# Designed miniproteins, single chains, continued (2), part 95

Each design is a single chain, and the fold is of that chain. pLDDT is the mean over its residues in the fold that is shown.

## One batch from the design tools (miniprotein)

Design m7486
Fold by ESMFold2-Fast:
Structure m7486 (fold): chain A 61 residues (1-61)
Amino acid sequence: SSEQKKLEEEVKRLKEALKKLRELLEQMKKNGAPQETIDAVEEEIKLVEERIKKLEEEIKK
């Protein structure tokens, strides 16, 4: 269905964003970014991972 395709496209976009966030986090750690900034990006990664999981469960229905 068109709805399922939209969910699959959203998951693809979120996975691409997740890859970029993980790369950003590694660069921030390498460059000695403040701990509060590192924690904020780690929390963002967690939220994106949780959203992907929820969307993938919806697609499986």
Scores: mean pLDDT 85

Design m7487
Fold by ESMFold2-Fast:
Structure m7487 (fold): chain A 59 residues (1-59)
Amino acid sequence: GSGLSAEREAELAAHLAAASEERLAVLREVADKLRAIGDALDEGIKTGGFEEGLKLAGA
């Protein structure tokens, strides 16, 4: 029967979590790109200094 049972609420929560994960995946993709830029900047700074790091990250 369709009631507000704990089992039914758990199933609904699982479906809502899956939908939320879709949105989180987009945010994680953006975060990953920002981290890659930061890593490129850090590596450039170590090899050519701050200005070279900015070029490497911006290229």
Scores: mean pLDDT 69

Design m7488
Fold by ESMFold2-Fast:
Structure m7488 (fold): chain A 83 residues (1-83)
Amino acid sequence: SKEEELEEVKKAIEEGDTEKLLEALKNSKYIEVRVLAARALVLMNDEEGIEYVLNESKDPAVIEEVLKISGNPEWLKKAREKL
């Protein structure tokens, strides 16, 4: 369920499990789960997660959340070029 996946993501954040967060970001069917995982990876300064969102992800909700929390104009430009 969405609630179970959200709890797994929260646990991964507490444990610093970036591999689990990347798995949730790439594979979850729930927008809320993907957004939470992406937000966590950016706040943890995870290079692989940031690179995935900016260059690989085609999920507008994930991209928008990352841009909102980063406040970085260069990231905004890069993400808009991809969309």
Scores: mean pLDDT 78

Design m7489
Fold by ESMFold2-Fast:
Structure m7489 (fold): chain A 83 residues (1-83)
Amino acid sequence: SEEEEKERNLRLAIFYAESDPELALEYIEKALGPEAAEMFREALEYASKLDDPFKRQSVLQVALNAIIHGEPREEILKKLEEL
């Protein structure tokens, strides 16, 4: 079903978010569409500016969870800046 395909793509996005973010972007786009993928791409760009690997992981985890829950872009960006 379409719901099962969406769930599978979301699980794969979560799995690859830190190890292969470009592949995770493809799965986010398949599951949630191009706007969601663009929000995660913005989170990756923000994370790339951070020297601390633990902060990078936190940024990607918080961003992906917020995107999956359909939070607006402005709210996601604010959350990332507060980390």
Scores: mean pLDDT 84

Design m7490
Fold by ESMFold2-Fast:
Structure m7490 (fold): chain A 89 residues (1-89)
Amino acid sequence: MEEILEALVRLGVAKIALSVELTIIKKKIEKGEKLSKEEIEEARRVAERALRVADEALARFPDNPEVQAEAEAVRELAREVLELVEEAE
């Protein structure tokens, strides 16, 4: 139980970090501004870290439906961040 809660907390933190990056990226796009190299590198770093958290959670708790749902949500957000960053390069 405690280990599952720790995994869910880590997934929640990853979702928050990805949401912050998406907000920054989308706000700049709305203003017609280019992403800086530092913003691109940070967004990629956050997305790659989030994917590792999701992969670790799924590896540890493959049969837990809450972990599966939260990990997939993290993967979808990370994919969106990486797609926007690729287009900005």
Scores: mean pLDDT 85

Design m7491
Fold by ESMFold2-Fast:
Structure m7491 (fold): chain A 74 residues (1-74)
Amino acid sequence: MEEAFELIQKAREAEKAGDYETAGRLYEEAGRLFEEAGLPDLAAQAYREASRAYEKAGDLERARRMEERAKELE
């Protein structure tokens, strides 16, 4: 659990640095860890953040997949 929150912190740092591709990957990884832990609300939030980061990075296909994944958990 602590690992997932550490990934969220690193993702925010990557966003502040303008590294949206790295931020997207870190949010996506945190989402997977929250899913494995049985925390779908936190997983959905992490996947939505990953979607936004990928969109800012210009990776519209990954952004769409993350948004769809988040909706499936809600």
Scores: mean pLDDT 86

Design m7492
Fold by ESMFold2-Fast:
Structure m7492 (fold): chain A 96 residues (1-96)
Amino acid sequence: MSPNTLEEVIESDDLEEAAREGLKRAAEKYGLTIVKESAPRRLVDPRTGEERVVLTAEAVDKNGVKYTLTAVAKRDPEDPNKFRVTVAITPLPKPR
């Protein structure tokens, strides 16, 4: 199955909280329950100094199918109190 991607603009004071809110919204939209959240990773572009936070979570749907959610949050350049969050939703392969 193709991965689904959700883009959101979130009001927050912190990149990590924006990423977490993005994960929550994506999970709610796709009917997923988050069962495990990773530690947030902060990335800095060495050329631009742009900071991003990457947060991953494992989620399950109502049928027990597992998914990985990956949220990438960055500051909106037009509004310092807003963050742009992209969440990718990828089904995990069943072990055979």
Scores: mean pLDDT 77

Design m7494
Fold by ESMFold2-Fast:
Structure m7494 (fold): chain A 64 residues (1-64)
Amino acid sequence: MDVSKLSKEELREEIRKFDKDGDGRLTREELEALAKSLGLDPTEGSKGMWELLKKIGENPEVLV
């Protein structure tokens, strides 16, 4: 799925699938796995990873 087409609720549900502790915090490995599951390049500095991090930062409620 394209990050730009994700609603904040959909992003929150995807984050919860990879947040093993359920505390709304993602490790780097969990964030990479999330990006990969969304069809994004999980490499640091890639456009996909940048867009994912930006969307999370703009919608901090997805981490609550």
Scores: mean pLDDT 67

Design m7495
Fold by ESMFold2-Fast:
Order: sequence, then structure tokens, then C-alpha cells
Structure m7495 (fold): chain A 55 residues (1-55)
Amino acid sequence: MKKLTIKNGISLAEAYKKLGNEAGLKRQVQNLKLISKSSDEELKEEIEKFIKELE
């Protein structure tokens, strides 16, 4: 399920942020951006909002 993959990716990115693992966070953000390119508009908005919150 695509939504589950996105949710897991977001959770992993949050974990890297809390741990101060900048390299891991950057990789997960890039993965989420790649997923968003093939996602519907609603999922794209969710991913973009999450990325903005991390900035």
C-alpha cells in the first residue's frame, strides 16, 4: 500500500531527525520526494507539508 510506504518513510525521517542523523534524514527526504513524483495530489501535499515542517 503506497500510503503505508509514505507513513513509514515519514516515521523513519522523524527518527533520524531526533537522533541528529543528518545524512539519514537527507536520504529519507530524497526518497519521499521521489515517491511524491509518482503519487496522487493528496499524498504529494502530505509529503510536502512534512518536508516543510522539518525545515
Scores: mean pLDDT 74

Design m7496
Fold by ESMFold2-Fast:
Structure m7496 (fold): chain A 69 residues (1-69)
Amino acid sequence: SEEEKEKRRQEILDKATREAVRAIVEGDYDKAIKTLKEALEKLKEEGLLTPEDERRLERAIKQLEELKK
């Protein structure tokens, strides 16, 4: 159902956000970038990726990549 898809999408996003934030706090920007990229691919594979989620994840990845420079 759409409600089950929404719940699954949110669970993937919440877990990835929590893990990425933890990695950032620990100074591990590579791990944070990897975590967000893996979440993006998982959402694509499961057919759950919305245009808004893709934009938000790609923006966060780019910001973290700039912090590494």
Scores: mean pLDDT 87

Design m7497
Fold by ESMFold2-Fast:
Structure m7497 (fold): chain A 74 residues (1-74)
Amino acid sequence: SLSRTERRVLHTLAEAGDEALSSGEIAERLGLSQSTVSKALSSLEKRGLVEKKKVGKTTLYRLSEEGKKALEAA
């Protein structure tokens, strides 16, 4: 099952649609520390619920198809 923080991160990415967000942007939107968000994103990536890409020095995240299903199932 998803933790509360993991679910909040997935909701934030769902609100962004197809736009990719950095961990810092997600942290700012949620009022959480970047380290807390990065830990949640790492867990979600291992489960295939988010996609990550590097653009220069920045890592960006978006919701995967499996992430959408996980969010809608609750």
Scores: mean pLDDT 84

Design m7498
Fold by ESMFold2-Fast:
Structure m7498 (fold): chain A 91 residues (1-91)
Amino acid sequence: SMAEREARVLEELAAMQGPLPVIERMLQIERLLNEAGKKELAGEVTALILRFLQTKDPKYLEKAKELVEKNLDDELREQVLALIDEIEELG
């Protein structure tokens, strides 16, 4: 599927660029949430992604997804969850 192809491309990019693709997606999430007026949520989600980068423990991304699902509207929720899924595939 296209999703499987995209996941493989993201894995290859992660091997070439270290943590940069994860950081870029983290900054996209922060921007989207700040523009939506969700500054506190942006800080919490960003902190969890940084903890994931430091520990490699997927539980931090699971917590980030739970916060997003609880606090966001459908369209923004789907966009942010897609970025977290990309981070999971890269990390």
Scores: mean pLDDT 82

Design m7499
Fold by ESMFold2-Fast:
Structure m7499 (fold): chain A 60 residues (1-60)
Amino acid sequence: SLMEIMNKINLELLRELQKRGIQEKVLSIDEYQELLKNVARRFKKEGDLEAAKKAEELAK
């Protein structure tokens, strides 16, 4: 479902934020777009093409 895809994207965004040492920072639009592109790339590597496509759409 769309909600399951959004939850996966949110979890991977949290993982990227933790990796970069960001816990409670307000992100700019550009920073969010960069993180979403990285999340999309990761989903492509894992074979989750639907989640990757949705993350790329959100990065626009």
Scores: mean pLDDT 74

Design m7500
Fold by ESMFold2-Fast:
Order: structure tokens, then C-alpha cells, then sequence
Structure m7500 (fold): chain A 98 residues (1-98)
């Protein structure tokens, strides 16, 4: 469990950094891919009982997606919006476990 939690946190931090780098580069397909990867690790942290950390990182992810959406075209904004809905579902799920 502890090793899985540590690995999931490390992979999540990498995915969030990939998202930031992709947004800075204007590479929105890569940003969406990185965001989906981040959601997978946040879900893994919820499964491992790390609810508070998962909520904190899901909120950070939502903020990054909101920033990305401001720079994106309409098609990219729709894709980002779908990812934001998935983040909102994770937040509600994690909050119910507290």
C-alpha cells in the first residue's frame, strides 16, 4: 500500500507537470492526454484511501484545465470540458469517502 501510494503520487506529479508543459507549448492534444493520465492516478489514490490528497490534486487539475481552456480553440474547449466533468465526478466521489 505505502509503495503504491508513493508511486501513484510520483506519477500524478509527473502527469500534472506534463499538462503544465503542454499548455505552455500550446499543445492541447498532449495537455488533454496528460490530464486524463492525471485523473487515472487520482482515481488510484482514491482506491488506496488517500482521499484528502486526491481532492487537493483534483482541484489543482481543475485549475490547470480552466487555464488551458482560456487558450484553447472551440473543439479543444469541448474536449477539456469533458475532462473537467470527469474531475468533478472524482471530487464528489472522494468527498463522499471523507
Amino acid sequence: MEEEIKKAKEELDKALQELRDAVAAGNFPQAISAARKAIDYINKLVELGEYEYAIEKARELMDLLTEASRRADLDQQIDIGVVQIHVAVVLVTAEKKL
Scores: mean pLDDT 86

Design m7501
Fold by ESMFold2-Fast:
Formats: C-alpha cells, sequence, structure tokens
Structure m7501 (fold): chain A 55 residues (1-55)
C-alpha cells in the first residue's frame, strides 16, 4: 500500500499533473488504504521532494 502509493505519485508527476492534483489524489488513496497520519505525512514529504527534483 505505502510503496504502491509512492509509485502512483511518481506516475502522476510524470503525467504532468500539478502538485495540488498529485497531493489530492495521494491523500484520497492513502485514506482509502487506511494509512496512519504519520505514513500520510511521510508520503506527502516524498511527493514534495519528487516534484521538486522533477523541475
Amino acid sequence: AFEELKEEAIKLINEGKSLQDVVNEVLRRAREAGLSGDEITELLNFVFDAYQYKK
């Protein structure tokens, strides 16, 4: 679940989705998957870093 959401986030970034759209989709899926608040925070930090390095 957690690893799958990281892969999904990278796919959305590669598709050219905005940071806001990626964050919203990842948050929705993380909640559906039953991830903890700490796991969601780590996932959001991953998304932010990945988006920043993508340029």
Scores: mean pLDDT 78

Design m7502
Fold by ESMFold2-Fast:
Structure m7502 (fold): chain A 61 residues (1-61)
Amino acid sequence: APKRVELHIKAETDVEANTKASQAIAERLAAGEEVTLHVEANGHKATFTLSPALVADARAA
């Protein structure tokens, strides 16, 4: 089974949260790990699950 990692991102703005999330996710996805991301910004919370296969299909290899 693929290795799964949980990441927690807290930021004051959506832009800051997106930047931090992108940096953290990129390294883990490159390693072939599945990432569950918990984001908190502007009092809003969201949870996403990303896999290397899903991300690869969304952009050029």
Scores: mean pLDDT 70

Design m7503
Fold by ESMFold2-Fast:
Structure m7503 (fold): chain A 77 residues (1-77)
Amino acid sequence: MSAEEMAERFKKAVELAKKELEEAKKAGDEVHAKLVELLLKAYEEALKAAEAGKVEEAERIAREAYREAQKLAEEAA
């Protein structure tokens, strides 16, 4: 996957995550809202890295965010 393709995907992910976060807040689902907020921040960081041509950095950011999201979900259970 090229840096440009990765940046386009993260840009779309950021937009979708923003909409999902608003919906979670309206529903009062605090756990889901925290998970979406964590992923949104990671997608924004990964997008910046991908736009800079740093594919490996973008992948690392995404991987770390998924790990943290899983940890948060486990602690909330």
Scores: mean pLDDT 78

Design m7504
Fold by ESMFold2-Fast:
Structure m7504 (fold): chain A 56 residues (1-56)
Amino acid sequence: MTVDGSQLRDILRSMGFNPTDEEVQRWIAAVDKDGDGTIDMTSFKRILQHLRRRRE
């Protein structure tokens, strides 16, 4: 499974996060190994763990 920036943002919003498009693009760029603008499930989980640490 892969997700693009729009899908990642929608998923994060459904989980109670409010990331900006700029933040989403920065996170994708940091974990995107292929430069496609999409991320795999492993990279997606890493972003979620990072956000969970900052939530509280």
Scores: mean pLDDT 72

Design m7506
Fold by ESMFold2-Fast:
Structure m7506 (fold): chain A 80 residues (1-80)
Amino acid sequence: MPLSPRQQAVVDEIVAELEARLAELAADPSLSRQQIEDLLNQALAERVQAAAERHALSREERIAVANRAGVRLEERLAAA
């Protein structure tokens, strides 16, 4: 169940990129909460794909990273 150190580093990279994106989107007064959540979910999918290509992740590693990053994004959105 725990991620490897390599997989955890990739998750931390993705989450840091998503937190930066959340700050940008939250600063835009024209965006609703729903629009911010939709855009962050799109960014999550794109960042997971980019990280998998950059780090040459296996299919199993990609799934594990995507699941953990998704949970962390959901926790961040609930806290915002």
Scores: mean pLDDT 82

Design m7507
Fold by ESMFold2-Fast:
Structure m7507 (fold): chain A 67 residues (1-67)
Amino acid sequence: KMVEAVKKALEAAKEGKDGKEAGEKAGKAAKEAGADEGAAEAIEEQGKDLTKEETVKGLENAIKSLE
C-alpha cells in the first residue's frame, strides 16, 4: 500500500513543471492511492521548497527505502 502510493506520487510529480506543481500533483496522487492526509500534505509542502528534480529524487529515494 505505502509503496504503491509513493510510486503513484512519483509518476504524478514527473508531470509537474516546477517543484510546487510536482509536490501538488504528487500529494494528490498519493492521497488517491490511499496515503493518509498527513503524508499527502507533507509531500505537497516539500514540493513548495524544492525544485522539480529534488521532489522527484526524494520520491525515488522513498520508494527505494520502502522496497
Scores: mean pLDDT 75

Design m7508
Fold by ESMFold2-Fast:
Structure m7508 (fold): chain A 55 residues (1-55)
Amino acid sequence: MSPLEIKKKQLKEFGKLLLESGVPLEHVKNMLRALGKEMNIPEEEIEEVIKEVEE
């Protein structure tokens, strides 16, 4: 997998773990946006991960 694909998987796994731990969805979305930006993931790719986490 490309470095971007690995980062996206890590971000998605983190989001799923937060939701399973009872963190509110809006807080998870904000955390994923902040973390994704720190990981240098493009904004559109971060938003795709968030949509997949909402599923």
Scores: mean pLDDT 82

Design m7509
Fold by ESMFold2-Fast:
Structure m7509 (fold): chain A 68 residues (1-68)
Amino acid sequence: PLEVPAPKELTEEQIKEIEKVAEEYIKTKARSEEEIETFESIKTVIIRQGASAEQLRKALDDLEQFRK
């Protein structure tokens, strides 16, 4: 059991916050099933890296800049 907190490990609350951000972008910005899959993939990467919800927002905003 990995009960020892690591500085880079996300708490349950942080994961929920990231999930809420991803869901909001999917609801408001995703136009197709493929875009939903892309947003979910980025969310997964952010969680695995122990990054913040703010970093997820930045990554999704960068993706929107690319598709302009």
Scores: mean pLDDT 73

Design m7510
Fold by ESMFold2-Fast:
Structure m7510 (fold): chain A 55 residues (1-55)
Amino acid sequence: MPTEEQKEELQKKAYEALKGASDDKVAEAVAKIVQALDNGDIEEAKKIIEEVKKE
């Protein structure tokens, strides 16, 4: 199971990667990632990051 620090680090990296996208899209993606991490679902967070990167 990932540590709390790993979850925060993953969230930060995802947010930084998304800073170049539109603000609206970034806000939605970050909200979903935060929700997944808050639930302890690292796999879900990674999936959201991959979906954003596909675009």
Scores: mean pLDDT 70

Design m7511
Fold by ESMFold2-Fast:
Formats: C-alpha cells, sequence, structure tokens
Structure m7511 (fold): chain A 93 residues (1-93)
C-alpha cells in the first residue's frame, strides 16, 4: 500500500543521507525526506511523518556541514526549519 511505499522510500533516503559527500546531495536527500513527511501527514501516519521529518533534519544538518557557499548554508537552514515544523505538526496531531 501507500505506507509500504513510503517506508521503502524512507529507507532509500536514509542511505542517500549516509552516502552524501556534497551539500547538493544532502540537500536533495533533505527535500526527498520533507516530501515523504508531508505525504505521511496527509495519510494520517504521524509516526512515519515524524521519522521522515527527523531524517530531513539530519540531511539538512549534513548539508550545512558540507556547505561551501552562502546559498547552500541558507538552503540547508531553510530545510532544517521546515523539518522542525513538520515534526511539530506530527507530534501535535
Amino acid sequence: GEREELERRLREVEREVEEAETAEQALRAADRALDLADRALRLGDTELARRAARLALRAAMKALELAETKEQILRAIGRALRAIGLELDAELA
């Protein structure tokens, strides 16, 4: 079902975060995790949404550590803030 697809995609993104060697790779992983968190929230799966939001935060923080430009730093901070917001939405639902 939809949940099983999201859990498979979440495992794929977890590997992408671990393997990221550049800020751009980590930012792409953060965007994918944010999408998964949003999709999980729409399905009412708050536990999966929280897991995806936490992964997005980890990816955004890794992007910040790997960032070489001001633009990459700002993009990483933006993803981190969105991830925190989604985790709060999941916890308060």
Scores: mean pLDDT 90

Design m7512
Fold by ESMFold2-Fast:
Structure m7512 (fold): chain A 64 residues (1-64)
Amino acid sequence: SDEIRKLVREMMDIGSQLVSYLIQALLYEKEGKLKEAEEYRKKADELQAKLDEIQRQLQAKKAA
């Protein structure tokens, strides 16, 4: 359905941003910038929560 297509696109966009934030956190950690690394990990956690919600919505729509 069109709704499923929209959710899949949103998952791909969020997934890409999540990976970028995790890489940035790792780079900050290697530089000893632990506070900045933690901030980017928190941003990644927020995106993971959004991704999990979209995944739940997608699963519910496939079950209907």
Scores: mean pLDDT 85

Design m7513
Fold by ESMFold2-Fast:
Structure m7513 (fold): chain A 112 residues (1-112)
Amino acid sequence: AATPLQEPRFAVDLDEWAGKPVVKSAAFVGERRVDGRLESLTVAIAVETEDGKYFLYILRLDAAGPAEYTKEEFETFEEAVEAAKKWAEENADRIQSSEFENKSEVPFEPLP
């Protein structure tokens, strides 16, 4: 049964979450399916704030539990992006890079 979860359309105020204006972000969405049914969705967003700090936002939605999210700080934007991609990849049968529906800028260029 392939009922897709609605695309993640929750408005994340990344500026509020980061505690500083976000100047750059990259979003990765991972899907996990069992027998064609969507069991979990992981949204991982790497952000750069105006003061030169780098954070990872992870939201996990499971059929069996409430949404959970974490905040982690990194030394570089590239490290935060790699961590975001890894989280989506480890928690998904398929991964997508996407423009995230928020007010912060999302970089267009895909990582190599």
Scores: mean pLDDT 63

Design m7514
Fold by ESMFold2-Fast:
Order: C-alpha cells, then sequence, then structure tokens
Structure m7514 (fold): chain A 60 residues (1-60)
C-alpha cells in the first residue's frame, strides 16, 4: 500500500479531503486528526497518481 500524510490549516477541509478519498477509493484507509489526514491506498497506478497529485496540491 501507498501511505501519504497531508496537513491542512482548516480541519473542515481535512475532513472533506478524507471523505472524498474514501468515496473515490472505498478500500482506502483514512485517518483524520484535526488538520492532518493520513491516507493508505492499494499499490495501483491510479491510487499512487491520485495520492501524489493530492500531496502536491496540499503542499503548495
Amino acid sequence: GVTKTLNFSNPGVAALVGGTVKAVFPSASVTVDGGTVTITLPDTPEGVAFLDSLTSAASS
């Protein structure tokens, strides 16, 4: 599996992101702790690309 940790200033945004990931990938493991979202997806090209794009967007 691929695990990424994302940090957001707004806990509501973190919850929305976590919920969106779970909706797109029901098999994903998502943990939200305040503004921090930890996401684990299967090792698929689609899952890796999605997490990479999401991590890049969150870090910008």
Scores: mean pLDDT 76

Design m7515
Fold by ESMFold2-Fast:
Structure m7515 (fold): chain A 66 residues (1-66)
Amino acid sequence: SSELKQKERELSIKKARKLALQVELDLAKRDPSTSQEEIDRLEAELQRVEEEIQKLEEEIEKLKQE
């Protein structure tokens, strides 16, 4: 369905954002000038994106069962 394809596209975009955040977090952790507050913020943002991905995957699975 068009809704399924739209959600699959949204999932791909969020997965790309997750990869970008993982790279940023890795670089931040390797930089001794990065504050703990910045690391915590990146980790919190990464967790939010992972939760959004899980929600979308559950919605996509439900649509495939219909």
Scores: mean pLDDT 87

Design m7517
Fold by ESMFold2-Fast:
Structure m7517 (fold): chain A 75 residues (1-75)
Amino acid sequence: MEHRKKAAEAMKKAVEYLRKAQEAITQKDVESALKYLEKARESIKELAKLGLENEARQMEKQVEIMEEKVKELQE
């Protein structure tokens, strides 16, 4: 039971941070985008540890795409 609750919270955090990172990228706020991508990665790692590896891998791909967008904004 605790495992499922932790997975749900990790999922919610990952989704929220990815959304905030995307908003920061749209606003060209590199500092906020990097901060939220880091927090998203922490939640994604927790999700993988809790056995949701497929969901974690999908979200990690989204982080990689967003990191490339951040690099484009920097130079």
Scores: mean pLDDT 82

Design m7518
Fold by ESMFold2-Fast:
Structure m7518 (fold): chain A 74 residues (1-74)
Amino acid sequence: STEEKIAKGLALIDSLDVEPAIRAGAKAYLVSKLMGGENPEGAARAALASRGETDEEKIKEAVKIGEEVLKKVE
């Protein structure tokens, strides 16, 4: 189910040794993608921004992590 895919993906992201803001962004991206959200990259950007992070390279890293995890749970 979608809920099981989300749970597995979030657990995979939590197992990664990455900065908290990047982890939050990757989670937001993954959930948005699996729920059929219109702007997964925007969700990731907003999650990083809520933690004080606006660096474009870190936002891209979060999106990349989210995409890699999405492929493993899809």
Scores: mean pLDDT 86

Design m7519
Fold by ESMFold2-Fast:
Structure m7519 (fold): chain A 87 residues (1-87)
Amino acid sequence: SAAEARETAETLRRLAEQAATASPLEAEILASLAIMRLTILARYSEDPELAEVAREGARRIGEAAARGDPAAVAEALRETAERLEAL
């Protein structure tokens, strides 16, 4: 639902703010929390567009986390939040 998309986007924005000043290990943990949230949203959403945005967001956040760059994690989290807010 639009409400679930908004709540998830708010959570991702808070995680992005934390990731911007995080260590690489802390950013990886924040990314893992976001991926878990987005995976749940994708599995239980009846909206295929919302599910796709959530899946793509989880993939991009995972790729950013694998690079060990907190700034890349923060950007991926922020971009995913913006896409969810646009739905």
Scores: mean pLDDT 88

Design m7520
Fold by ESMFold2-Fast:
Structure m7520 (fold): chain A 60 residues (1-60)
Amino acid sequence: SPEVEGVVEQARATVEHLRAQGVPPEEIIDNLDFGARVSKDPEIRRALLELREEVRRETG
């Protein structure tokens, strides 16, 4: 849905911004976990968890 897509795009932009600012990956992961936890939309939650996995894989 357009609303889900907008939230996911904003989350991805936030991740990229935080990476550019040198924020530690663990802090970015915590941010995505929080976003997923407070989201009531299962599609948004899934997308945020997928972004979290991408960040985690890039740190290993």
Scores: mean pLDDT 81

Design m7521
Fold by ESMFold2-Fast:
Structure m7521 (fold): chain A 61 residues (1-61)
Amino acid sequence: TLEELRAEVEELVEELSRGLSPADREALRIAADWAVQQGASLEAVRTLLEQLRASLLAHRA
């Protein structure tokens, strides 16, 4: 269901935002919300968030 998808996406955002600043965490949450609104699958959301997280971490060091 959509509620199950939202719960899994929230858990995914929490997982992938570990070690990020509050601003970067918010960026992941916004991207996830946008992707869900576009009808993205859980796998598509995961791929998007992993790419965004990797980009944020690559430019932090």
Scores: mean pLDDT 80

Design m7523
Fold by ESMFold2-Fast:
Structure m7523 (fold): chain A 92 residues (1-92)
Amino acid sequence: MTAEELLEKGKRYLFENKDYEKAVEYFEKAWQLAEGKDPRLQAEAYLLMGEAYLRLGDTEKAKEYFQKAVEYARKAGDKELEIRAQGLLDYV
């Protein structure tokens, strides 16, 4: 399974099944596969982990992951993703 396929599966758990713990597991796997290869995908995985933790009621972890998403979006040069991650960080 590719990092992109793992992200897609995690999104299904997050948005369709509302299985937030399972979503985090898949986003962590996607992040690991993207390590050293795709900082944009790593940033998206962190953003989605933050969303999952918000839905679990863990605002401290959500904030931590949104902060990591901002860092990795900057590293990737993805300005849209950086703005989205910063907006979520500012709302927590």
Scores: mean pLDDT 89

